# Ledger of designs, part 24: designed miniproteins, single chains, continued (4)

Each design is a single chain, and the fold is of that chain. pLDDT is the mean over its residues in the fold that is shown.

## One batch from the design tools (miniprotein)

Design m12799
Fold by ESMFold2-Fast:
Structure m12799 (fold): chain A 94 residues (1-94)
Amino acid sequence: SLSAQLSEEEFRELFLERLRKEVAEIEADPSVSEQEKAIARESARFYEALLNREPQSVIDQEIQEIVDAMPSKKEQEQARAELERLLAALQAKE
């Protein structure tokens, strides 16, 4: 019943606030590699673009940037498949 009081806009804002905090913590951590920081930043941009209903071209670009940041071809293929599945599932619910 508490979930019935939160709008989709309030849920999106809380999610984005949490995401921004997590990225800031990763960016501030000297033990995290520049590659992992880049993946965190691009993943955050992907979720923000998706939740803000940005054009498909922007979402596709963010997927490509996450894929390009992956260290191996296998991880690139897995990341692309997972992000495309997530996008399709979220778009099907709208």
Scores: mean pLDDT 77

Design m12800
Fold by ESMFold2-Fast:
Structure m12800 (fold): chain A 56 residues (1-56)
Amino acid sequence: SQLDQLQAQIDALNAQVAALEAQARTSDRSQRRELVLEGASLTVQIMGLYLQRKLL
């Protein structure tokens, strides 16, 4: 169903955020800044998918 597909996408993006957080722990300051911005972008996408899922 569309609900299951949205949940799978949310789970995949959350896994990507977790991977970026783990990578940031061993990265230099400039790399950490870039990874944080990438994580913020993914978080906005996750929020959009959560809203779509809630409205189904």
Scores: mean pLDDT 85

Design m12801
Fold by ESMFold2-Fast:
Structure m12801 (fold): chain A 92 residues (1-92)
Amino acid sequence: EVDPEERAYLERLAARVREAVARGDLEELRRVVEEAVRRFGPELGAQVAGFALRLLGLSEEEEKELAEEGEKAKSPEEILELLLEKLEEKIA
C-alpha cells in the first residue's frame, strides 16, 4: 500500500529517529515528527513519535499510562501531543 518513494522517505525518517534517540536529541526528534506531520499528517507523526518511544524503552507502567491517556484522546493531534510529551520526559 506504500508507494516506493514514500517507503524510501519513511526509511530515511526511521534512520533519523534512531540517530536522534542515540544522541538524546529531543530537538531533532521533534523536528522529525513535525516533518512527518507536515508531509503525511498527524497520524503518521504519532507513529514516528511512538517508534522513538519504543527505541528509548518504555516500562510497563509507562506503556499502560500512555494507553489510558490515548483512549481519552479524541483526535490524532491529541495522540501526537501526548506522545511528544512522553518523549520530552524520557530524554529531558
Scores: mean pLDDT 76

Design m12802
Fold by ESMFold2-Fast:
Structure m12802 (fold): chain A 112 residues (1-112)
Amino acid sequence: SLKEVVEEIKKLLDEALQATDPAEFQRLVQRIVEEMQRALDLVPEEKRDLLMEIGGLALQALHLKRTDPARREEAERVYELIKKALDAFVNGDFEKARELIAEAGRELQRLR
């Protein structure tokens, strides 16, 4: 079920990136937060901080793609790193997930 929840999060992220209506975007963000909470409930306590960090960076990357058209390509690269981190997390490769999230975080800092 964790794999299914993460696949839903990735799908909702893709839908939010394509959303042109602000109300639709806000509903999709709310659904992403709800699915992230479901994912957190399915993982051991010691892994929750990593999953929360992945989710937070995903929402930050989505926000940048929506609010800064000039940085869209760079925000998309960060988004792809975050999706790969979610896949690594689901597959139990927590070291790879941390590496990908560290890279995504560094790229997001450069965009600010």
Scores: mean pLDDT 80

Design m12803
Fold by ESMFold2-Fast:
Structure m12803 (fold): chain A 86 residues (1-86)
Amino acid sequence: MEKVIKALEDSVEMVRLLSEYLVKQDPSLREAAEKAIEEEEKRKKELIEKLKKASEEEQKKAEQIVLKSEPYSEITKKKLEELLKK
């Protein structure tokens, strides 16, 4: 569980850092960057809520998906969403 939450938090942080870098280069990207951060945070919250409601087996499977996913990627997020879909 904890490793999955950390991976989701790290994903939000990556989007934020990339967004800050891009906005520094082109300030017109600020609205798009803020929206991207909001969407990633919403996705994180939704996945954490589903994970908390998931069975112990599903939580263990989610942890294994995250552990095998270096670097953490969009594909990993899709796999987590599919696993928690009932």
Scores: mean pLDDT 72

Design m12804
Fold by ESMFold2-Fast:
Structure m12804 (fold): chain A 87 residues (1-87)
Amino acid sequence: SLHEQARQALDAGDYQKAIQLLDQAIQQGVPLTAEDYETYAEALLKLGKPQEALEVLREAEAKLPDEVTGRMFGLRRRAERAIEQQR
């Protein structure tokens, strides 16, 4: 699946590919899971885009309010810290 391929791309360090695969899932009308939002946010953080990572995590909280994970919490903290360091 595109979800599995995106996770594998992230694990391989292909951050841009992970994002492209998840964008393709969205375009095909496939709903993103909590794990997909985690993959998307982590890829954005690795690419130095913490503001975009925060936006993705906020979307995850809005669409999946009962599925907020400890990993999402950690990613949000990393994004907030990175933004503070860039300002």
Scores: mean pLDDT 86

Design m12805
Fold by ESMFold2-Fast:
Structure m12805 (fold): chain A 66 residues (1-66)
Amino acid sequence: MESLRREILRISVEGLENRDLAGLQAKLDDFLARQSGVLSEEELEELKRLADQAARTVANSIAILE
């Protein structure tokens, strides 16, 4: 799980640096899809919550910078 949390952070930082919210969402969706069938339902739910939180944080940060 820690390596997966770090990947969400990496994707989030890349999205913020590129100012590309749509690209960020697409990468998060792809990442979560690749984990389906590998992780338990509980782990997937936690990972989705982290991805949703990260996307909101990046969106808010971009809005402040604009």
Scores: mean pLDDT 79

Design m12806
Fold by ESMFold2-Fast:
Structure m12806 (fold): chain A 74 residues (1-74)
Amino acid sequence: SMEEEAIKALEETRELLQDVLPRVAELIDEAIRAIEEKDYEKAAEILQWLLDNDLVPGKLYETAKKALEWLKSQ
């Protein structure tokens, strides 16, 4: 599902950033929790911020953009 793909993209981003930007990893955890709690607006705000600050790895960029569109459509 798109929900599962969004969570997976966020988990992969967290794994890559956890040792470099631990505060950003905490924000990613917050976004994942927001999706699980169906607070899609909060999750979309965090994911948009990650994209705007070029923090999403290139290989995950398209998945993250699709996830953001899905979150905004909820």
Scores: mean pLDDT 84

Design m12807
Fold by ESMFold2-Fast:
Structure m12807 (fold): chain A 92 residues (1-92)
Amino acid sequence: MEEAERRIELARELAPAIVAEAAALSDEELEEAIREVEEEVARLEAAGTLTEAQRVQAEGAIAVLRAVRAGDLEAARAAVVETARRLAELAL
């Protein structure tokens, strides 16, 4: 297995557990988590230290949290896998 394929496979295996943890959070906790990710991205961008990998990770985290808040757990799992795919492409 290529390293990129292994990372995507691991993300598929872990996605149900990751989404289940997020689904255990209240709407208020999900909104707070989204805000914390957005604030960290803004901080790194202002400092000139935000990497493309960090931006992809943040976009992925926000997509998962928003999908969970919307009750779309399938979209949330897909967002975990898509984030892993984008990160694997950056490692090539």
Scores: mean pLDDT 84

Design m12808
Fold by ESMFold2-Fast:
Structure m12808 (fold): chain A 68 residues (1-68)
Amino acid sequence: SREEAIERIVQLFLRDPEAIDRFLSLPEEEREEAARQILRAAGITPRGSREEQLEMVEEAVRRARERL
């Protein structure tokens, strides 16, 4: 599910908080590709649009930052 995928990305960021800073430092044009790579690193098969994938990663960044 979307929520399970977001939680997996959150867990990745909690294990590597510097990945959040790297992601947030990227120009907007590079964020969709970066989101795809983050999904792959979290062990998630990318599904849906690139825009939906980016939104999932941005939500995971928000949640991970609140827990750090």
Scores: mean pLDDT 83

Design m12809
Fold by ESMFold2-Fast:
Structure m12809 (fold): chain A 85 residues (1-85)
Amino acid sequence: SALEQAKKALEQTLKQSENDLYKVAIELEENGDNSVSAIVMMHTHSLGIQVRQKLDQAQSPAEVQAIQEQLVQTTKQLIADAKSS
């Protein structure tokens, strides 16, 4: 179904977001920013749980798109906060 295809696409977007955040955490750890790296890892874990729960509840492709837009925005914000805050 269109809904199932949209959910699979969002799962791939989530995996990419987790990979991007994981790379940021590694870079922070390599630079000695262990506490900031730990915070990024905790937020990444929480984000994954929240997105997967919302995905399970989504009943339309439009709802899946809204979750995806929020996921992309949250990922960008977490990366920005880690690098510029």
Scores: mean pLDDT 87

Design m12810
Fold by ESMFold2-Fast:
Structure m12810 (fold): chain A 80 residues (1-80)
Amino acid sequence: ELTVRELAAILRDFFKIQNVSDEELLRIVQELLEGRTGKPFSPDDRLSVEEAVAFARDLAEMLGLSDEQIEALVERIRAA
């Protein structure tokens, strides 16, 4: 399992996000998780690997990533 903060860090590295602060990116991830699950998340809340993978697949499909890019993101999450 990984924290919401760790998931945000993985997304920052994978997408090479440089134009958003760590605090703002964390807030965006929290908001997206709340929209998906119907409940709020704190930065230190734990996600199972399966929950993080499901979130990442939904996000990647929403962003129009290829199957290859989706699988690369999933592997980064599983390696954490």
Scores: mean pLDDT 81

Design m12811
Fold by ESMFold2-Fast:
Structure m12811 (fold): chain A 96 residues (1-96)
Amino acid sequence: MPQATVTADGPPGSQLTVDSPAVLEAARQIGEFAAATGTPYTYVESGDISLLSDAFFDAAGIPPERVEPVLLPGSDFTTQTKITFGVRGVEKPGEA
């Protein structure tokens, strides 16, 4: 299955937020992956699901109905200077 890893890497000593340039750049790269893969759905996995916001997916250029945010196990975070996103292109089954 098509898959990729995208990392948002912020300045040392700074916490990443949904409006951080590094997070929005990660969203853009996820959007490029979705476009290149050509699958109708994209799963986005993160240890911090709060970063997977409407602004994030708007920056990715992926309609909300075509993305699924997924929380990775072990989501304890106290500093958010580096956030890794797992990305998978998936097809919606034509059969129920």
Scores: mean pLDDT 67

Design m12812
Fold by ESMFold2-Fast:
Structure m12812 (fold): chain A 64 residues (1-64)
Amino acid sequence: SAGAEAAARAGEAGAAGDAEAARKYSFLVGQHGPEGGERAAALAAARGGDEAGKAYSEGMQRGG
């Protein structure tokens, strides 16, 4: 689904330290339903650190 794809890309961007891309894709997760977003947010925070996790959370909230 579009939401699952966006969640995967957000997690990958977070792991790479790309907060801008993580925020962009997390916005799409928020629009398509947050179920996958919690897992992607956890992955982004674990891999990209607190900044990536914060960017993901902000993007997801803006999308919802």
Scores: mean pLDDT 62

Design m12813
Fold by ESMFold2-Fast:
Structure m12813 (fold): chain A 67 residues (1-67)
Amino acid sequence: SAGELMLRAVRGDEEAREKVLELLKKNPNDIGALTLALAWDSPEAKELIEKNRDKLTEKQKKLVDSF
């Protein structure tokens, strides 16, 4: 399940983290994937967020800026 994948990614599962980044590449506005990728300080996640910043909602931009 998505929640199980996210929990594993937070715990440091590298395969789960790769899947979260893949979801973020396909769906830049996925707030769950966005939040988790920021939480483990991924350079790839930050680059994806920067490239898609103009597509983010005001709420999503504030969330990104809080990390």
Scores: mean pLDDT 74

Design m12814
Fold by ESMFold2-Fast:
Structure m12814 (fold): chain A 100 residues (1-100)
Amino acid sequence: SIEEIQQLVDEILRLMLGAIHRGELSPAELAEVIATLRKLIALMEKALPGHPSVKELQALLDELEALYAAGRTLSAEEAAALLTRILTAVGEALKELEAQ
């Protein structure tokens, strides 16, 4: 549902904005973002199978999993850039869902 999608987006915003405020996104926080993003992608794929935004979110997930596997801590700037990419992809998908 749109409400469940919005709830997962709000959770990603909470995690990412909190990390940006503190100055970094730790590997543990990145794992939480990855888990929430996986749930978001599953809901979006069910609602909009094969949509370009879902594919972009999957590509972002793959990038985040690689960063997590490398044990990387992300800077506030890197976290902000990733958040912008997530919000852009989700915004396009929500626009499509609301048009239905």
Scores: mean pLDDT 85

Design m12815
Fold by ESMFold2-Fast:
Structure m12815 (fold): chain A 80 residues (1-80)
Amino acid sequence: SEEELLEKAKELLREELAELTGGKLSEEAIEAGAEAGAKKLVELYLKHLAGESVSNEEFGLKPLEVALKTALEKQKEEEA
């Protein structure tokens, strides 16, 4: 289901964000980033199912890019 896909994507992205940042991000920033990235992955998957062209690069990189950007933005808000 879409919910199960979101949950799995969030788990994977939480792990990648923690590894990439060496524990420098707050738990709130990691969760915000993981949620944004997971939603992006689901968006791309739904586009693919609708017959729209989505590259392997977009599937592999775009969710992680969105996750990292969102986590860093959340971290800045918390430090302000």
Scores: mean pLDDT 81

Design m12816
Fold by ESMFold2-Fast:
Structure m12816 (fold): chain A 58 residues (1-58)
Amino acid sequence: SNRSQLQQQLLQRGQNILNATQQGSRALRQAGDFQRSDDLLRRGQVRYRQLQDLARQL
C-alpha cells in the first residue's frame, strides 16, 4: 500500500541521516572538535526520531 511504501521510505531516510551523522561525528572527534561532534549526533538523532514518529502516525 502507499502508506506502507511511505513508511519504509521515511525509515530508510532516517537510517541514512543517522549513518551520515555518525560518520561526520566520528570525523569531527578525530579532529578534536568534540562540541560540534556531539551537536551533530544530537541533531541527527532528533531527525531520525521525527521520521520514525511520522512513519508510526501514518
Scores: mean pLDDT 87

Design m12817
Fold by ESMFold2-Fast:
Structure m12817 (fold): chain A 76 residues (1-76)
Amino acid sequence: SEREALRAELRALAARAEAEGDLAAIREAAEALFEATSKLVTEELKKNKDEEALKEFEEKLEEEKRALEELLRALE
């Protein structure tokens, strides 16, 4: 699913941040990628006029953003 793919990508980015040791730069990149990807998916769902899927995606986005922020905080 789109949400599972996005989550996997964000987790992979966080793991890379830890491996590289440049946590601040990777955090910035992860947040930018999350925002850009979220915007693109939201716009695509709006074009399809799937109100229920859009609402579900927005709810999952909020959860995933919080999870990403917690994960990045743990790496710092």
Scores: mean pLDDT 70

Design m12818
Fold by ESMFold2-Fast:
Structure m12818 (fold): chain A 68 residues (1-68)
Amino acid sequence: MKEIEEKIKKANELADEVRQRLEAAGLDDRTITAAVNAVKNAYLKGGEERAKKVIEAIDLTIELKRRR
């Protein structure tokens, strides 16, 4: 099913982007894995809009930690 495969591919691309940013921010592997899985699950369940909300929450958490 190309439609499902394309959705999984896009979810993985967003998750990889988030993973790279979290690694650059110096977060531990457990936290990175949890955040990446949250983004993938959000995209698969609610598409781009739900994934964006999860990414925004992750970005806010990174910003607050980086400003410390």
Scores: mean pLDDT 77

Design m12819
Fold by ESMFold2-Fast:
Structure m12819 (fold): chain A 60 residues (1-60)
Amino acid sequence: MEEITALAKEIVGEENFGGVEQKDENYFVVKVTKGDKGYELIKSLKEKFPQYDFILIQIE
Protein backbone atom coordinates (compact mmCIF):
# COMPACT_ATOMS: atom_id res chain seq x y z
CA MET A 1 0.00 0.00 0.00
CA GLU A 2 2.64 2.57 1.02
CA GLU A 3 4.73 1.97 -2.14
CA ILE A 4 1.63 2.23 -4.37
CA THR A 5 0.62 5.49 -2.64
CA ALA A 6 4.16 6.92 -2.93
CA LEU A 7 4.42 6.09 -6.66
CA ALA A 8 0.96 7.52 -7.39
CA LYS A 9 1.78 10.79 -5.57
CA GLU A 10 5.09 11.02 -7.45
CA ILE A 11 3.42 10.68 -10.86
CA VAL A 12 0.18 12.71 -10.43
CA GLY A 13 1.28 15.04 -7.59
CA GLU A 14 0.07 15.08 -3.98
CA GLU A 15 -2.66 17.65 -4.74
CA ASN A 16 -4.12 15.39 -7.48
CA PHE A 17 -3.95 12.15 -5.45
CA GLY A 18 -7.33 10.95 -4.10
CA GLY A 19 -6.29 7.71 -2.39
CA VAL A 20 -5.73 3.97 -2.84
CA GLU A 21 -8.27 1.28 -1.91
CA GLN A 22 -7.43 -2.43 -1.75
CA LYS A 23 -10.39 -4.53 -2.97
CA ASP A 24 -8.66 -7.92 -2.93
CA GLU A 25 -5.13 -9.34 -2.36
CA ASN A 26 -4.21 -8.46 -5.98
CA TYR A 27 -6.73 -5.71 -6.84
CA PHE A 28 -6.34 -1.99 -6.11
CA VAL A 29 -8.34 1.13 -6.97
CA VAL A 30 -6.27 4.33 -7.36
CA LYS A 31 -8.20 7.61 -7.19
CA VAL A 32 -6.98 10.85 -8.82
CA THR A 33 -8.54 14.29 -9.36
CA LYS A 34 -7.01 14.71 -12.86
CA GLY A 35 -6.81 12.06 -15.59
CA ASP A 36 -4.03 13.65 -17.69
CA LYS A 37 -1.35 11.34 -16.16
CA GLY A 38 -3.58 8.26 -15.87
CA TYR A 39 -1.81 6.23 -18.56
CA GLU A 40 1.66 6.93 -17.11
CA LEU A 41 0.42 6.00 -13.63
CA ILE A 42 -1.11 2.68 -14.76
CA LYS A 43 2.00 1.83 -16.81
CA SER A 44 4.35 2.55 -13.88
CA LEU A 45 2.19 0.60 -11.41
CA LYS A 46 2.03 -2.43 -13.73
CA GLU A 47 5.80 -2.33 -14.32
CA LYS A 48 6.62 -2.13 -10.59
CA PHE A 49 3.83 -4.49 -9.40
CA PRO A 50 3.11 -6.91 -12.29
CA GLN A 51 1.35 -9.32 -9.87
CA TYR A 52 -1.36 -6.73 -9.11
CA ASP A 53 -4.36 -5.39 -11.01
CA PHE A 54 -5.14 -1.66 -10.91
CA ILE A 55 -8.17 0.42 -11.79
CA LEU A 56 -7.80 4.18 -12.06
CA ILE A 57 -10.79 6.31 -11.04
CA GLN A 58 -10.97 10.06 -11.67
CA ILE A 59 -12.82 11.92 -8.92
CA GLU A 60 -13.99 15.51 -9.59
Scores: mean pLDDT 77

Design m12820
Fold by ESMFold2-Fast:
Structure m12820 (fold): chain A 84 residues (1-84)
Amino acid sequence: MAEELRRRVGEASRRLSEAAKRFYEYKEKDKEILREEAEIAREEAEILREAVKQGEKLSPTVWSAAGINYAGAEVEAELIEKAI
């Protein structure tokens, strides 16, 4: 279990970091890109919540980076979606 969970968290964190970087590099905010980033961020958040619930220990760096990235992407996607 721990090995599988670590792999899932690692992969989700990587995808989240890439999505966040993509988001901040674009000059114009594209709603589709923001939604994709929000979805990846929410998936990462769920994996991290599961890990915490199961007592898994994650490195502070991984947890901190993922938390910062997914919170930003999720909030911005929400703001854009609500603008409709």
Scores: mean pLDDT 59

Design m12821
Fold by ESMFold2-Fast:
Parts: C-alpha cells; sequence; structure tokens
Structure m12821 (fold): chain A 60 residues (1-60)
C-alpha cells in the first residue's frame, strides 16, 4: 500500500502509477497524472481540476 500526502490531505492506494484514482477521507477523488520520482507525484482533483504535489511512501 502507498500513502500520499498533499498539503492537508492524506490518501491511500495500492499503486502510485499514473492513472491511479485515490479518494480522500471526505470522499473527494484525485488521479495521479504524473509521477515525477518514486516518492513524488502530481495529483489532479476530479471535482475542480486543481493540481497538487504529493509525497508518496510505501507503507506496511
Amino acid sequence: MYEFKAGDKTFYGESAEVGTVLTDENGEEYEVVERISPNLVILRSKSDGRLALAFVRKVE
């Protein structure tokens, strides 16, 4: 499992690759649109289209 941190939001997903859809604790959906490095991705909000930089780490 992967943990994503983008500002005040935390997401969990089984993948960190481009095209992965993540849901936050409030039910808002985001998509990984770019993987800059193994630990850094760009998320796009599906509700408003805003981009956010997210830290990624693999969690147990």
Scores: mean pLDDT 82

Design m12822
Fold by ESMFold2-Fast:
Structure m12822 (fold): chain A 78 residues (1-78)
Amino acid sequence: GERRRIVVEVEVTNAETGEKETFRVETVLEGTRAEGLEAIARAASELGEEAYRRTGSKEEAERAFEEAFRAGLAALEA
């Protein structure tokens, strides 16, 4: 199948320090569209979980997930 490497960076605010931190996830899109969607969803979920762990903010975690997922979808559709 067609192979694409994507890198997604999302900026989140640390609830404890008020500092902005950049989280980066890299994934490879291979195989079918369904497999690509699963890879993107997994990467976005992992980034969201890390954002929550780092910031303590559920809202920042959800925003990070949405931004990562949107960026991944755009890469998959390109």
Scores: mean pLDDT 72

Design m12823
Fold by ESMFold2-Fast:
Structure m12823 (fold): chain A 69 residues (1-69)
Amino acid sequence: ARREALLAALRAILARARALSLAVDPSLSDALPEVELAPDTSVEELEAGVRAAARALGLDDAEIERLLA
């Protein structure tokens, strides 16, 4: 389903961001909480989160839209 696809994309993006952060400073592993989403988190909030995370990792708008397609 759309929600599961968005959650998978968000987790993959966040895992990459976490790996990059830990490569710079391993102590950040204690400061970076697990990303837990409330059961009532909307699809719109998930899409916004995916867009924000992908943009932070340097993806342009066209790449983000392909990711969310």
Scores: mean pLDDT 60

Design m12824
Fold by ESMFold2-Fast:
Structure m12824 (fold): chain A 60 residues (1-60)
Amino acid sequence: LLSIEGVGEELAKLLEAAGYHSEEEVAAADLSRLLTVPGIDQATVEAIARHLRRRHGRPA
């Protein structure tokens, strides 16, 4: 289940609608690809990247 600090339930649902069903899938995605999701802006991508660094480190 997608749960990211600073990202509300609505934004989590937008990511799921775009095909990102887990935190691991978001971590594996290129940040520029996340920006193509409607409703996701640069600040939101930076918040996601910060959260993923705390949990998963840099994506391989």
Scores: mean pLDDT 67

Design m12825
Fold by ESMFold2-Fast:
Structure m12825 (fold): chain A 95 residues (1-95)
Amino acid sequence: MEEIRKKIREDMQPIFDSIEAEKNNPTPAGVAVIETLLKEIEEKRDEIVKYVEETEGEEFAKAVEEELERLEEKLKEALAEIKKKDPNFKAAPFE
């Protein structure tokens, strides 16, 4: 269990590091990516967890669910902090 959680966390660490960097120095494109990722996690988390449970088993699925919840909270925190520092900050993806 602990080893599975550690591996998932280590594999996801670059994403968390990118979110933290964006929170500290927000860009319109980076904020747009955070908003998109948050929406996708909120819409697809249950489907991802179910797929993992069917392929890897319940224990692995629980570890993935916990890390997705942690990622969702980190994304929400980053958006809240950016808006708190600049309420008029506008997300704009690179086109």
Scores: mean pLDDT 76

Design m12826
Fold by ESMFold2-Fast:
Formats: C-alpha cells, structure tokens, sequence
Structure m12826 (fold): chain A 85 residues (1-85)
C-alpha cells in the first residue's frame, strides 16, 4: 500500500529527529526518502496527500532540530518528498 509507504517514511523522519547521531539520522532520512519515492509511483490522490503531509512533517522536525546536520538533512528530505508528491 503506497499510503503505508508514505506513513512509514514519516515514522523514519521522526526517528531521525530523535537521534543525536547525524550519521544515523541520515540513514533514517535516506530510507524515508526512498519509501516516499516508491509511494510516489502511485497516481492515487490519497498518496499525494500523504506525501505532502510527510513533507510538512519533515519541515516541522527540521525547525525543532538543534543539530545543524540533522536539520539540513530533514530540510533536504522535505524538498525531495514534496517534489515526489
């Protein structure tokens, strides 16, 4: 289910925001972007809405991040996921 892939991407972004290790955060972020890109192969409106919601989540997490490397990774993810949706 492509909506579930978009939802899983959101969970991985939340895990990235919880870690203090930028390398580990980037692994979660890369996986989230991969799942979002897989979800974007669907033409379903619900999937597009879920991807937009996930992109906004990434932006919100980036704003709250104290680590500049994790913040930048989340900002880049937000852009990529928004373009996928």
Amino acid sequence: NAVELAREAGRLLEEAAKTTDPEKAQEYIDRAVELAEQASKSNDRDVKIALIATAFLALALAVESENPEIRQGLLDAARKIAKAG
Scores: mean pLDDT 87

Design m12827
Fold by ESMFold2-Fast:
Structure m12827 (fold): chain A 80 residues (1-80)
Amino acid sequence: SDDVVQDTNRKIDDLQKSIDDKSPVSDIIKKMQDVLKQGQTMSNLQSQGKMDISTTDQIGDKMQDVLNKASDYISKQIKK
């Protein structure tokens, strides 16, 4: 569970950095997919009782925030 939490935070940070660095849309989409896959893994672990709700809630909030920022960035790039 701790490894999944660490991997998820790392992928969230990687996505945030790519947005801050104004990376190509294709790179941001790939990193968004990595974050979404980790979200599914955490949801599955929580359902199995292998991860507590408070941990999934905290990381879920961070995931939603960074995914929303990525979506907004992509929308702005496509309109250019």
Scores: mean pLDDT 82

Design m12828
Fold by ESMFold2-Fast:
Structure m12828 (fold): chain A 65 residues (1-65)
Amino acid sequence: MEKELEKEIGEALARMTYSIGRLAGLSDEEILAELDRLVATLEKTSKAAAEGAREARDEIAAELA
């Protein structure tokens, strides 16, 4: 359950970053750049959290395309 929880945390952080970016008036490109930065940061701490964040980022990128 540990890795599953870490994935869920990564996904939640990515979704929160997206919501904050939208409310702050960031462009789609700026939001995607912040999400990529989040994934890179999480990879240093937890590969599972980075994977969850990357999955959420890919879903967001597909919606923005």
Scores: mean pLDDT 84

Design m12829
Fold by ESMFold2-Fast:
Structure m12829 (fold): chain A 68 residues (1-68)
Amino acid sequence: PRELTEEQRKGVLAMFEAAVEEKSKVIAKVALHEARPYLDPETYAELKALVDKGEFEKALEKAKEALG
């Protein structure tokens, strides 16, 4: 996985937070796409599964854990 800057981390997490607020799978998928280069394949698969299930709050918490 690539190392991300603090600005990139805040931006990605803000998108996951927006997905929770709007209950939007579209926003969550965009957040997942932006996060992908910074995640290992296992963590990406877990986040994708949570987004696909509409578990946006769990996806946000997993993203916070994975991205530091």
Scores: mean pLDDT 83

Design m12830
Fold by ESMFold2-Fast:
Structure m12830 (fold): chain A 83 residues (1-83)
Amino acid sequence: SAAEEAGREMELLERFKKGEELSAEELLEAAAMALAMKDYETALRAAEAAIEQEPSKEGLELAAKAAEGAGDLELAEKYREKL
């Protein structure tokens, strides 16, 4: 369910903030939760870490949204151009 997914994403975000090593898939989930919480700087870091491990359309979309939310429109455009 959406509520169970949100609970999992929140746990992964907490683990990311504690500096735990996460897979690319787990980093994308952490980035999505940080973005939902409007923690754009954390969302951007998690999305960029995911892209560095395994480039993906999902990672690029999350990084672009996080950069835009953080006010870095140039960085958001760079990620969108890779889509």
Scores: mean pLDDT 86

Design m12831
Fold by ESMFold2-Fast:
Structure m12831 (fold): chain A 113 residues (1-113)
Amino acid sequence: SKEEIKEFLKDLIEGFEKALEYLDTMPVKEAAEFVKLFTDEAIKAIDELIKRSTDPKLQEMLKKIREELNKIKALADEALKSTDPETQRELMNKIKEELKKVIELLKKAIDSL
């Protein structure tokens, strides 16, 4: 149902808002690991929603969200491999900006339902 999709998207927003909090409060490696794991699960869930959806507008929005999530996952992987504190800081800032974009896109998807 549309209500079940809205609740699912709201749960994703809450999870990404928690990820933003962790990026400010937790050690870089712990925060990046959480972002990577949560983003990977979000990608899987969104892929299933795209397959089940019959709404072309929702499918387009979800595909755009999926593209941004893949960028976040790649940035988190780079942060986990980095040993340079300045590079880690720059990557964390990029992850924060991409997470904010994903949250905005998820809110727009809810509004379209």
Scores: mean pLDDT 88

Design m12832
Fold by ESMFold2-Fast:
Structure m12832 (fold): chain A 76 residues (1-76)
Amino acid sequence: SHMEELAKKLLEEAREELEKEIERLNVSEDDRQKLLEGFEKAEKTVLEVASTYSEEEVKALARSLRDLFLKEAREI
């Protein structure tokens, strides 16, 4: 669906941003693995429901997930 494709694109961008932040913060390999595995699980959940949401809601969900994981990385 269009919403699933949009969500996938936005979440791929969010993952890239998270990986760059992990690199910048010199996060341990153990913590990096936990963050990226957590992100992947959350991404799968969002993609499963993306078709039920509007474009604005999909964008908001992707931003919220990005912000949550960036905060987790910064608080290590």
Scores: mean pLDDT 87

Design m12833
Fold by ESMFold2-Fast:
Structure m12833 (fold): chain A 75 residues (1-75)
Amino acid sequence: TDAELEKAFKKLDKDGDGVISRAELKAFVTSMGLEDKADALWARLDRDGDGVIDFDEFRAVLSTDPELLKLVIEA
């Protein structure tokens, strides 16, 4: 649900600036044992190449990947 996506986004956005940096994403996936997936996941999330992930980009990817959403919520 959108509420689960919002919770997942806030969990990764540790500095509370409303975007997820590459460093935050890498730290998070490393904590899950998925460090080798960080670059591929970043490429999917940062689709416009602006160097940050906003909530709309995050929602667009995770709403099409329910297993990834579940993994983010469970971590």
Scores: mean pLDDT 72

Design m12834
Fold by ESMFold2-Fast:
Structure m12834 (fold): chain A 96 residues (1-96)
Amino acid sequence: MIHTIGVLIAGAEGLSVEQVAEAVREAAEEVGEVLDLEVRRLPELGPGTFLATVTLRTELPGREAARRLARLTERLLRERYGADDVRVAAGVLKEE
């Protein structure tokens, strides 16, 4: 099954789009096969706010895939970059 998942990242002040994209990709690869990944800064929501759009092929239900992706992304950002205030939320945007 193919899911398009939106990942909202807040509290990642000082991180680059590249660093956030690397963490999201690594987290996504633990959930399924990554078909597409786009990350952009969302400055209107705060200086440390990013939106990632991930297209994944996985056998997991979309909600479970989104939950795991959010949890793993948050852990990687905290452990790798010391982003202790980071919060990650993810939701299914499209399912095919």
Scores: mean pLDDT 86

